# Designs tried in a protein design run: designed miniproteins, single chains, continued (2). Part 19

Each design is a single chain, and the fold is of that chain. pLDDT is the mean over its residues in the fold that is shown.

## One batch from the design tools (miniprotein)

Design m4669
Fold by ESMFold2-Fast:
Structure m4669 (fold): chain A 61 residues (1-61)
Amino acid sequence: MKELTEEELEEIAQKLIDYFNRTIEQVLLEISRKSIEEIAKELGVTPEQVEAAIRYLLLKL
């Protein structure tokens, strides 16, 4: 299974932050209230990529 690079994860994470216009902690709280599929569709990425970016952000906290 070929995983996303750190650079690709940072790009998706930045899109999540920009989408919610919030801090990393606030973005994670907002994601818990929305469907990952809905967020992925709005960002133009897959739900699996959104989940990978969320895990990446959690590791930075």
Scores: mean pLDDT 72

Design m4670
Fold by ESMFold2-Fast:
Structure m4670 (fold): chain A 63 residues (1-63)
Amino acid sequence: GERERILREIGETLREIGQAITAAIAFRLEKEGKEEKAKALLEQAGISEEEGRELAEKFNIPL
């Protein structure tokens, strides 16, 4: 039904926002010289560096 569709869309959006925020944090850590932590965060989130950049751009999150 309509409610199930809306809840699924909300869940998908929250997942993408979470990945975008994780990517932004990882890129900030990389800029601070904490490359191993940055790499671990991206791997934990299941996203590549390129995917993280695309998600950050989609949600207008500065890198």
Scores: mean pLDDT 82

Design m4671
Fold by ESMFold2-Fast:
Structure m4671 (fold): chain A 57 residues (1-57)
Amino acid sequence: SAEEERALENFRKVLANLDKLSPVAKLAARAEAERVLATSTDPELRALAQELLGRLA
């Protein structure tokens, strides 16, 4: 879906710029990744969310 494609693009941009994110942006990214893992069945989106959570830990 367009929403899933947008989420994939957003996660890729966040991952590319992790070291440049503010603490508030990192917290928001973590919350979004956790939401995706709770609600999405898309394997690519779930993989990016898992990678993001691992790198934010």
Scores: mean pLDDT 81

Design m4672
Fold by ESMFold2-Fast:
Structure m4672 (fold): chain A 60 residues (1-60)
Amino acid sequence: HHHHMTKGEKYAEFLEELERELKGDTDASKIKEVNKRFLEFAEQLGDEELVERIKKSLEK
């Protein structure tokens, strides 16, 4: 399947949206949710190594 954006461009957009979502709201509960969202993003990218690293971090 073809895609319009590169992996780097997807990362840039994800970071921009993440910054907008956090915008001064960085309590522990929000940080955990952000990590879960990052996991889903990595899964959608097909980055298996990143997915595994995030899962290990969340399930410590």
Scores: mean pLDDT 66

Design m4673
Fold by ESMFold2-Fast:
Structure m4673 (fold): chain A 73 residues (1-73)
Amino acid sequence: ARERIDRVLDRLREAAKNSPKKEEIYKLIDELRAAVEAGDVAAAQKALNRLMKITDDRRLVLELSVALAEYLA
């Protein structure tokens, strides 16, 4: 499950490379990765909610949400 989260985060990073919000998205990806590594569910959820608000790539954010839910289940 952890490898799936990392793969989705890498795909989101690639999708955001030409975005005007690239720096903020990259920071949130790093924050979410760190929260998952630390087992901090609240921090992971906060980063996910912020990503949902600032990115238009709803498909990748939904995949990330599913991967995170599977990891935390």
Scores: mean pLDDT 79

Design m4674
Fold by ESMFold2-Fast:
Structure m4674 (fold): chain A 61 residues (1-61)
Amino acid sequence: AEPSAEETERNAKIVRLTREFIDAKSEQELAEVEKKARELGFDDATIEALRQAAENLRALG
């Protein structure tokens, strides 16, 4: 099925948040990205999953 406009926007936010987690160089910057994600309506489980994915990508280079 083709993604709706709402799904496309949500996916774009997920991609942006993942990138910001990868770019974060300190715990303070990570906390700011987490706060932004909560303000966008993501739950703690989703935020933790995105953080974990970004950390794994960072470890690979």
Scores: mean pLDDT 77

Design m4675
Fold by ESMFold2-Fast:
Structure m4675 (fold): chain A 90 residues (1-90)
Amino acid sequence: KTAEELVKAAEEMAKAILDGNVDEAIRAQKRFNEAASKIKNKEAQIYATAAMLLGTAAIVARFMGDNETARSAAEGLVGAAKKAAEIAKK
């Protein structure tokens, strides 16, 4: 469940960022942080942290009008979250 919640929150955050909905992106980020706080595996925690940093970078880039960086970072957010979820399920 936690692994699925993590990926879902990351995908919701990425979509909100690309849609330009910063408020929804911040809400999805809070859900992501809540799911990530339940991860005890260190390798999964590293990927969850990387996902969070990429998600934050995507929000900042989108807000500043750097849509290309925002898109790339949002893709990285989802990829890192999926990796964290795969490891956390072990």
Scores: mean pLDDT 84

Design m4676
Fold by ESMFold2-Fast:
Structure m4676 (fold): chain A 61 residues (1-61)
Amino acid sequence: SAADDARLAALHAEMDRIVEELKQKYAEYKATGDPELAKEIRELSDRLVALHDEAQAIRAA
């Protein structure tokens, strides 16, 4: 449906944003070893998984 297509597009856009943010934070973490960056990376990774699961559920319907 058009609503599902729009939601999938929004989910993909958010996932792309998170992937780019993760790349930047991972590079910083490799340079610094900052535990706050490690925490942020875990939180973003968890969000990415949740968005991916939502996208898969829409595609399966």
Scores: mean pLDDT 88

Design m4677
Fold by ESMFold2-Fast:
Structure m4677 (fold): chain A 87 residues (1-87)
Amino acid sequence: KEEEIRRVEQELREGEEEARRLELFGGAEGGMLRIKGAVLKTREGNEEEGRKLEEEGERREKELREEARRLLEEERRRAEERLREIE
């Protein structure tokens, strides 16, 4: 049942790529919010709103990183279950 094993491995690689894309997206979105926060603090003098945007950026990055981790764990668990069934 080599074809079943290859399919499981392919699906796992696709899931790993999806998780990496999600993590990169979170980093980009979080980084953008932190830059906006820094601009509010330094250029516009709105330190309170700037801090809130920086915290929101950190929170979003963390949430998407955790989402990517969960996605990877689920894909890996499914792959392990399928491989055990083949054996």
Scores: mean pLDDT 79

Design m4678
Fold by ESMFold2-Fast:
Structure m4678 (fold): chain A 73 residues (1-73)
Amino acid sequence: VEELIRELRRLVEEAVAAARAGDLERAEALLARAEELAREAAEKAREAGDEEALRRLLEVVGEGGRAYAEALA
């Protein structure tokens, strides 16, 4: 699960960078991949009862979503 969360963080950062550069097509593709990984990570964390991993996942998603919205403004 930790590896999935780390990969998710990287994808979100790349999506934000692409959005800031005006490459919306790339940003959308990276976000779609990040959403897929987030769902997989959340499922694995719930199955394992890993509340700490779920908390980290929510933090990454929340911070990344805010950064992405700001990049699009």
Scores: mean pLDDT 79

Design m4679
Fold by ESMFold2-Fast:
Structure m4679 (fold): chain A 60 residues (1-60)
Amino acid sequence: PSRERVLELAVTAAAMALRAGKSREEALRLAERVALLLGLSPEEARELAEKAVEEAEKLL
């Protein structure tokens, strides 16, 4: 998938985790896992996950 689509899915996953009462760290791990499953490298997934959690926090 496109980088933009991966970010969109990771933001959605992070936002759902935060709304469910999970910690920021749990949301970050979930976003990172989504990026990894969609084919990003570990380094890329970590960077994208941080951005995804920041964007998810803005939606709350």
Scores: mean pLDDT 85

Design m4680
Fold by ESMFold2-Fast:
Structure m4680 (fold): chain A 70 residues (1-70)
Amino acid sequence: DLEKRIAEARAKELAGTATPEEGQIYLASLEPHIRAALERLGDALTPDQREQMERFLKYAEELRKKFEEE
């Protein structure tokens, strides 16, 4: 249950008690928000900002895929 793991990871991350794995689950949950931000901000981002956000999105996508397979 990915949704339950995300909820637990978020709660622990906010409390500062998350394990590295729980932190990664929380980051994976941010994937849709990062994608939406990239689409919304578009050309308003500098090339460096866009590259940084695209790298973060790619990382979040990989984490989400990993946890969805568990």
Scores: mean pLDDT 76

Design m4681
Fold by ESMFold2-Fast:
Structure m4681 (fold): chain A 67 residues (1-67)
Amino acid sequence: SKEERGKRADELLRKLLAEGLTPEEAAEKVAKELGIEPTEEQRALLREIADRLREIGDRWQAELEAR
């Protein structure tokens, strides 16, 4: 089902993020592994999410470099 596929996607995404992949790279690998073809609308949303996660990452990086 879509729900089971979603749970598997979330687990794989968390695993890839823990390996140090960017949110964009992790999302791309999840899509390839699960055979999910994102629509243009979904791609735009993923880009927005990736931008937000990148901003958080940049903030953490800046705080580490400041010390």
Scores: mean pLDDT 67

Design m4682
Fold by ESMFold2-Fast:
Structure m4682 (fold): chain A 89 residues (1-89)
Amino acid sequence: MRAEVEARLEALEKEILADPEKVEKYEKILAEYQKEAEERLAKGEPGFETVLELTEKLLKDLVKEGIISEEEAKTILELLLERAKENQE
């Protein structure tokens, strides 16, 4: 469910905001993600597939920088993939 993805992301954001070092890294990664999303969507790439690919990249970068766990990244990705299946059939 979209609500579960958003609730999970909101909980994660609250944990990140509690740590000033994580906030700085998170904001930098988010800015790079948003810029890449805008550039790719402006080129006419498929919206959902582009967002999914960039979300996977974002989650990998967050894990690499120690902002989130691999388990948290996997959970968010699985929720997004489940949503993709519902939208196809």
Scores: mean pLDDT 72

Design m4683
Fold by ESMFold2-Fast:
Structure m4683 (fold): chain A 55 residues (1-55)
Amino acid sequence: MEKIKKAEELARKLLLEGKSKEDVVKELVEKLGISKSTATKIVNKVIEELRKEAE
């Protein structure tokens, strides 16, 4: 759970910095050692949350 929370926080930060989805997935895999499939799911979730916060 803690590792997933860190991944969500990092993904949110990188997406707000203007990183691409692919770059964010790569960073999550490299820094947190999670699988690419798990990283992709987390990034998709964060993108949906950010889109809901914007118009």
Scores: mean pLDDT 79

Design m4684
Fold by ESMFold2-Fast:
Structure m4684 (fold): chain A 90 residues (1-90)
Amino acid sequence: TDELREQGKLHLVKGQKALQEGDYETAAKHYSKAAELFRKAGDDRLAGVALYNLAIAYEKLGDKEKAEELRKEARELFERAGAGDVFDAL
C-alpha cells in the first residue's frame, strides 16, 4: 500500500542519515525496517534498495558474510522488478 511505501521511505531517510553519521547499528535497524515495509507493499525495487543499503551497513559493522547475503538478496529483488541493471550500477 502507499502507506507502507511512505513509512518505508521514512526509514530509508533515517537509515541514510545514520549511515552518513557513522551510526551503522542505527542505519541497519532503519534499513531492515524499510526492507520489511517494502516487501509487505510488494515493492521489490524499493525492497532491493533497502537491502543493498543494509548490506553496506553490515559491511561497515565488519559482518562481511551478512553483507554478501544481503547483496545477493537485493540483486534477486532487482531482477524480479526488471531492474537488475540498477544493482549493477550500485
Scores: mean pLDDT 85

Design m4685
Fold by ESMFold2-Fast:
Structure m4685 (fold): chain A 64 residues (1-64)
Amino acid sequence: SEIEKKVEEFIEWIKSKEHLLSEEEKEEMRKIIELAKKNPYSKESVEALIEAGGLVAYQEALAR
């Protein structure tokens, strides 16, 4: 579906930015990605992806 494709694109974007994250943050991110892949339409998955995206965007801004 369109939503599944957008979720995959978002996950790939997060993975491309893993070098900005600590080892603990990378592990937490992997758990969030696995949750989202299993239940992409759940409220928990959506909220977790939003938080993950915010963390990655914040770390990228700090690296600039």
Scores: mean pLDDT 76

Design m4686
Fold by ESMFold2-Fast:
Structure m4686 (fold): chain A 84 residues (1-84)
Amino acid sequence: MPVSEDDVLLSFALMLLTIAEKEEDPEEAKELVERAYELASKLKDPELIKRAAEALEELGEKSEDPEVSELARKKAEELREKAE
């Protein structure tokens, strides 16, 4: 089975969020969150959109930086609204 575009987009979004979790610079972490959101915003499958939103919510809980945490939670909410 060929890999779907959504599977590729989700994989890259999750990778960027994993990097953002370990990023010490809050500005770089915010850029990674924005890039992950851009990829996730192109997802068509509601289930995969929900998975991306869950990953952003987890980053919001794990991030020690308040701005990174708030950005991740905001982007998760925007994705959940898109999945509806």
Scores: mean pLDDT 82

Design m4687
Fold by ESMFold2-Fast:
Structure m4687 (fold): chain A 60 residues (1-60)
Amino acid sequence: DEKIAELVEKIDSGDISEEEIREAILEVLKKAGKEVSEKEIEEQINTLIERIKEAGKEVK
């Protein structure tokens, strides 16, 4: 939850890279010991990246 909260704050500030998003999601899944396919992880990462790009695109 703490890693997700940090991620959300960075999204709001627009101060987050695509790589950081990917790393944060992987860290959360690794910590949870979730048996998730690599494809599902990639899909979740891509969805979140798209959301951040839309939210952050207008923030200079």
Scores: mean pLDDT 64

Design m4688
Fold by ESMFold2-Fast:
Structure m4688 (fold): chain A 86 residues (1-86)
Amino acid sequence: MKLVLTYKNLTPEQREKLLKEAEELRKRGYKVTVKEEGDTLTITIEGLSVEQVIGEVLRAIGLGLDGHEVKVEFDGDTVTITITFP
């Protein structure tokens, strides 16, 4: 499966943490693409299992309960999660 994580309204510190996490995923052998657009960061991860994608969806739902704006979209083998920080 392909996972697209879009983060909005990031502080510089939050952006740095997410970029570091993306590099760790690349180091683990995942195909990771990063796009930086101002305070928005889009991370695309390819080759994930269904269980890994479900884990990320559940994590995003948890962020929504904590006051983040969360949107999850399914399109075939691609899951897009958009998270807007407060």
Scores: mean pLDDT 80

Design m4689
Fold by ESMFold2-Fast:
Structure m4689 (fold): chain A 82 residues (1-82)
Amino acid sequence: MELTKLQFRYLALASEAYLAIKRKDVEALKKTIEEMEEFIKELEEKAEELKEKDPEAAEELRKLVEEAKKLIEEAKKTIEEL
């Protein structure tokens, strides 16, 4: 249940990120980067907590961290090219 909630939060944040990138909205991009960076910290903390208890869930969270980091880089590139 907790993993599923984190996955849904990621999807919501990712959707906001893609909209901001598509609109080239600098304010929305900066907000999305900040929110996603905070979320990555939460995901990394939870992945470490679950590492021994639930290795599969920990690996799924680590994959979400990688995807989130890619979105941040894409958002940052969008700002730099404006």
Scores: mean pLDDT 82

Design m4690
Fold by ESMFold2-Fast:
Structure m4690 (fold): chain A 110 residues (1-110)
Amino acid sequence: SMEEKIKAAEEKLYEQLRAMVDEARAAGFTDEEIAQGLAAIGESLADVARKMGLPEAAELFRQAVEAAKAGDIDTALRNLARGIAVMLHALGIDPSKLTLEEALAALEEA
């Protein structure tokens, strides 16, 4: 189903975002610096989602920004993952064929 496809993309993207956060921590970034980066990504993606006419994705990214600002990294990652999955589905993009970085670049061109 559409819901199952979005959920599968969400779970994969959440795992990739979590790995990115773990790598940032290993590189010496603080949780505060990571949270600031996640908020910036969420704000950028919310703007793209609004321009695409995807209010559900825009609201998920807004929730991710608020969670990141509160220091709730896990909630920020979950809302980012779902928002990205919704946008990729709307564009007909298969998330299994893209890295997280490639997916974000494709969404910024939309």
Scores: mean pLDDT 84

Design m4691
Fold by ESMFold2-Fast:
Structure m4691 (fold): chain A 81 residues (1-81)
Amino acid sequence: STGLPAPVELALVRREIEEFLANPSTRPAEALLPGLRRLRELAKDPRVAAEARQLLSELAGHPAVTANPAVLAEARAGLAA
């Protein structure tokens, strides 16, 4: 836990993921794993669950995620509830 309010944490995780996806060749796809794991936890918080699940759904369809089986599995696990 970052100690931040859930909506602020979601905004920061979204920004980090969007910055990675803007230039996915700069780091290995596994760099998304901490953010995906945090989105999975945020998807359980009723205050931000819908927004976290929407982002996980978008990521599960993204080429940088679908190309890596471990990263895709983490995104799908977050959606399975």
Scores: mean pLDDT 81

Design m4692
Fold by ESMFold2-Fast:
Formats: sequence, C-alpha cells, structure tokens
Structure m4692 (fold): chain A 55 residues (1-55)
Amino acid sequence: SAAQEALIAQNEAEKKRLEERRKEAEARGDEFMATLLDFMIGSTELVIERIRERL
C-alpha cells in the first residue's frame, strides 16, 4: 500500500541520518554514541524488514 511504501521511505531516510551521525561520532572518538547509533540503525533495519514482509 501507499502507506507502507511511505513508512519504508521514512524509515530508510531515518537510517541514513543515523548512519551519518554514527560516522561523525566515530570521527570524534565517541565510542558510546557510535555503539548506541549502531543499535538504533539495527532497530530501524528490523522495522523496515517487518514492513516488507507484510507486502
């Protein structure tokens, strides 16, 4: 559905933003934030996968 496609696009955009923030955290040597962002990226990937499975 259009709603599912929009939700996937929104989550993919969020994942891209989290990846950028993780790269910045790694560049700063902020290991705590880099680890937290890795977890958030993984969680976003699971959400996208679950939405796709319902198609």
Scores: mean pLDDT 85

Design m4693
Fold by ESMFold2-Fast:
Structure m4693 (fold): chain A 67 residues (1-67)
Amino acid sequence: SERERERREVAREVAEKLREIGGEISYELLKELIKEERLSERQLKMLLPELTEEQRKEIFELIEKKK
């Protein structure tokens, strides 16, 4: 599962950056990763606790629109 392995690495790196940055930059990064389909829904959920409820809702709406 090469694709899954890459997504895990990206998710791990993004999680570290989110922890450091906290806030706006992390939110923009997540939106871009969703648009590029670089993260799975499960990996996104792991990163969401770093975001506000409103930001999480917006991200979930983006995922739903894709489906």
Scores: mean pLDDT 63

Design m4694
Fold by ESMFold2-Fast:
Structure m4694 (fold): chain A 74 residues (1-74)
Amino acid sequence: MATLTDEQLRALLEAAGLDPSVLDSITDEAQRNALGVRAAAAYALRKAGVEIPQDASLEELRQRYLDLADAEMA
């Protein structure tokens, strides 16, 4: 719910293995929020050791995250 600052989002992108310079090209709030969600999902999956392609869609990242959550809940 809380919006990330640009610095927090850049740090999250770097931690997720994504290019933080992508944020410089985004001025729309909806696109920025989508990038934040994508970066957070990618970061969580990478921290858990799950391989993520750089061009993975939000839907693919969400599905991988749900699969990981199900495994942890089992």
Scores: mean pLDDT 66

Design m4695
Fold by ESMFold2-Fast:
Structure m4695 (fold): chain A 60 residues (1-60)
Amino acid sequence: SDKEVLEERLEIALEYSKKNKELGKELIKEMQELAEELKDKDPELAKIVEGYRKKLEEIV
């Protein structure tokens, strides 16, 4: 499903961000923009993206 594909991609992004903090900072910005875009169109996907953004903030 689209949700499973998104979650898999976000998990990969978390792994890369552990090795590269600057990449993690850029991904946080991209995830904020994506969550804002999705919040009215697909609120459940927006919540998933926002959850991973918070995890990235803990790493970065």
Scores: mean pLDDT 80

Design m4696
Fold by ESMFold2-Fast:
Structure m4696 (fold): chain A 63 residues (1-63)
Amino acid sequence: SLEERYRQLEEDMKETKLPEHVETLIRRLLESARRAIKDGNLEAAQVALDEAYRMIKEAKEGN
């Protein structure tokens, strides 16, 4: 589910050493995703979660 995906990405963010500005951007994407889930906008939620995942993955690959 999108809620499970949100929780997994939040955990991945906490476990990843991120520059403060990157963490801020990911947190904003996760907040947008959670708002979209609450509002029933599943497409917007999926887009925001996909972007958050990409940013976390890029940060992990940069190490």
Scores: mean pLDDT 82

Design m4697
Fold by ESMFold2-Fast:
Structure m4697 (fold): chain A 76 residues (1-76)
Amino acid sequence: SSDMNRDIDQMTGIVTQTSQQISQGDTSGAQQNIDQLDSQIRRMQDRYGDDPQAQVFVTMVQSERDQFRQQVQQLE
């Protein structure tokens, strides 16, 4: 749906920003965006939990979030 696509686009933007912050060594900014991704993942599951497309997207973003956390931990 249009609303789901907008939520996907927003989360994709946060993923891109987080990756850039990690590449620049901005661990504080990256951590804030990781926390925002956690909130967005919960909202996505609450709004679209029964949608297979949303489930696949959430699983992908969770994997990326976990990688970001590992990278931030290694930089600290």
Scores: mean pLDDT 87

Design m4698
Fold by ESMFold2-Fast:
Structure m4698 (fold): chain A 67 residues (1-67)
Amino acid sequence: MRKMQEESLKAKEGVDATRRSGEEGLELMKKQIEEGDESAATGIAVSLMRDPAVAKEATELMKEFVS
C-alpha cells in the first residue's frame, strides 16, 4: 500500500549517491537492505558495481541480502 512516488524518489537517491561517493552509496545500500527495500538496494548495487573499488563489497552485500 506504499505510494509509488516514494519508490521513485528512493531510486533517484540511489543514483545521486553514486555521483557523490562510493562510500555514501554503500551506506545507503546497507540502509535499504535493513529496511527491506529490495528495488532501491538493487538500483544502488548496480551503480556501485561499476566502480571497481566498491564492486566487491556491493556484491557481498547483495549475496547476504539474497541469502
Scores: mean pLDDT 66

Design m4699
Fold by ESMFold2-Fast:
Structure m4699 (fold): chain A 60 residues (1-60)
Amino acid sequence: MKGLYRAVAPLPKFTDEELEFREGDLLEVLEEVDDKYVKAKSLVTGEVGLVPKSALEPAG
């Protein structure tokens, strides 16, 4: 799943490992962590964290 993705739902920060984002935010997926999560960088805030795969759609 490396590449550019868009958030299809907002995610409030639950833990220090999770990335907070809003619907429509662009995220660069860096690596897959498991079957549910990826490690991604927010192109809005520049922060890196865990993002659920279900909250993302391909953007590029």
Scores: mean pLDDT 75

Design m4700
Fold by ESMFold2-Fast:
Structure m4700 (fold): chain A 83 residues (1-83)
Amino acid sequence: SAMVEELIELYEAKGRLDLAEQLRRIYEVNPEDPRLYVELAYLYIEEKRYEKAIEAAQKALELDPNNVAAQRLLKEAQKLLEE
């Protein structure tokens, strides 16, 4: 998806080439891996893009409803959006 491709490009832009390559390999094998969307949600929170962080966390939860990291990131992004 476009969101995952944006995450890979953002890590490449930040010089995090090892992580970008790892994410690209996961994406090529399984583009619906919830771990990709968890990382995207975290990164959007750091960039203060809270609405995008919510979208990414929700996508992770659609793929894995019991993902604790995604649940935490969703609540955090929602709280930050209201502040």
Scores: mean pLDDT 81

Design m4701
Fold by ESMFold2-Fast:
Structure m4701 (fold): chain A 82 residues (1-82)
Amino acid sequence: PTLEEIEEALRRIQDVAAETIGKSREEQLKAFREEAKKLPSPEIRQVVLDAIEEAEKEGLSLDELTRRIVQRLHELYQRALA
């Protein structure tokens, strides 16, 4: 993925996290999944969807899910810079 695609994914994931504050965990996870599906890069979509699946399996909070997605997208960003 390009740096611009990674930056756009980071922004959209943070926007979804902010917009779903106060909603149920089920509604929040649904919103994260729908946003992930809209991401144009297959590699970025896979990273985000994998994190959502792990959060559901491990019972992670939405804050922990958001941090995990942000961390993995930053790892992709660093790899793209190298």
Scores: mean pLDDT 83

Design m4702
Fold by ESMFold2-Fast:
Structure m4702 (fold): chain A 73 residues (1-73)
Amino acid sequence: GLEEAEEAVRRAAEHARRGDARGAAEAARRAIEAFRKTPPEQVLRAIGLVLAAIGDAWHAALVSGDLEAAAEA
């Protein structure tokens, strides 16, 4: 449930810190899976955790290569 989502968010942040975009994206996907198991009363909090994990994955992707593509625009 929510605890699994929080753990997945922590893993996404750790992978992002290492520049591992693939690991960060996988951890973000785990957070989304955990969100699906979250009780309705925790839904709003779980949404915040999922968005944080997705943000970490996007940051890792930008650091790993997408920044050069953006600079070419």
Scores: mean pLDDT 66

Design m4703
Fold by ESMFold2-Fast:
Structure m4703 (fold): chain A 64 residues (1-64)
Amino acid sequence: MERHTEAAKELAKQMAERLGAPRELLEKVDQAARKGKGDILNEVVTLLAQGRADEALALLEEKL
């Protein structure tokens, strides 16, 4: 796995778990990482840091 994408994936998962986000969000984060979409994962991290789990999920659905 690419180091940059893997780091973004782990951070997004940690933030999602802190927010009590749905399992589907975690599954979409894994899918984005497998597809090498590090840029999307960085945006997801930003949204999760703002408590916007619904917008993070919508972004993943739009870009995957």
Scores: mean pLDDT 79

Design m4704
Fold by ESMFold2-Fast:
Structure m4704 (fold): chain A 99 residues (1-99)
Amino acid sequence: MVANELVGKKFTYDGSPQEGAEKAAKEAAEETFKRLGIDDKIVSVSATELLAKTEDDRLFAVKVEFENGYSAIGFLGVKGNEVTVLGLIVLDKEGNILS
């Protein structure tokens, strides 16, 4: 799947670990949908923290929603000022995984 090409990609961030995870998920989702030939606008980004060991070692699940009903779910590891994409699932309007 195209989303797997972004697994292991790293981003630097400023601000909170949650803001870093949301930014990385947004960029990874937009790039994946662009590669799928889908041009749509993000309308919602929501992060759920799954694990916090310290301020610098945290895990988030982030849902990204697009205007035309497409969505993505990213799993982001935050360590120091760096966010790593650990997993990404992209979904159509009906909630089916896109190939």
Scores: mean pLDDT 79

Design m4705
Fold by ESMFold2-Fast:
Structure m4705 (fold): chain A 60 residues (1-60)
Amino acid sequence: GLTIAVALQDQPAVLPRVLALKKGDRVEILREVNDHWVLARNLATGAEGYVDKGSLEIIG
């Protein structure tokens, strides 16, 4: 099944390949990269990029 998480805070795309998020955005986790980062897709925008794990709550 899909692993879905919700953004706990806004995240601007200030670094290359970092995913822009708004608080409450839902993302699909595509791959775990390391202990701090996942590759995810924003379900509202369809954009893909890296997200800090500490800014996400897994909901499914």
Scores: mean pLDDT 83

Design m4706
Fold by ESMFold2-Fast:
Structure m4706 (fold): chain A 70 residues (1-70)
Amino acid sequence: MLQKAVELAKEGVKQGLSTEDVFTELVRLASQSKDPEVRKTIQKIITEAGRNKLSPEEIAKLLEEELKKA
């Protein structure tokens, strides 16, 4: 599931999506996964990205880092 989040964020970067659009897609993915740990990780990244005003590229890098830790 985190792999799909990484792919989604990278696709968003390629399409020139806004940070808000990327957040919307990540929330949708999190709700579909139904894994509490995956949802928690995605929510954590969304919260951190919003607080730090991160770009879609930076969001993709954070998701890749979480995937490497798993």
Scores: mean pLDDT 78

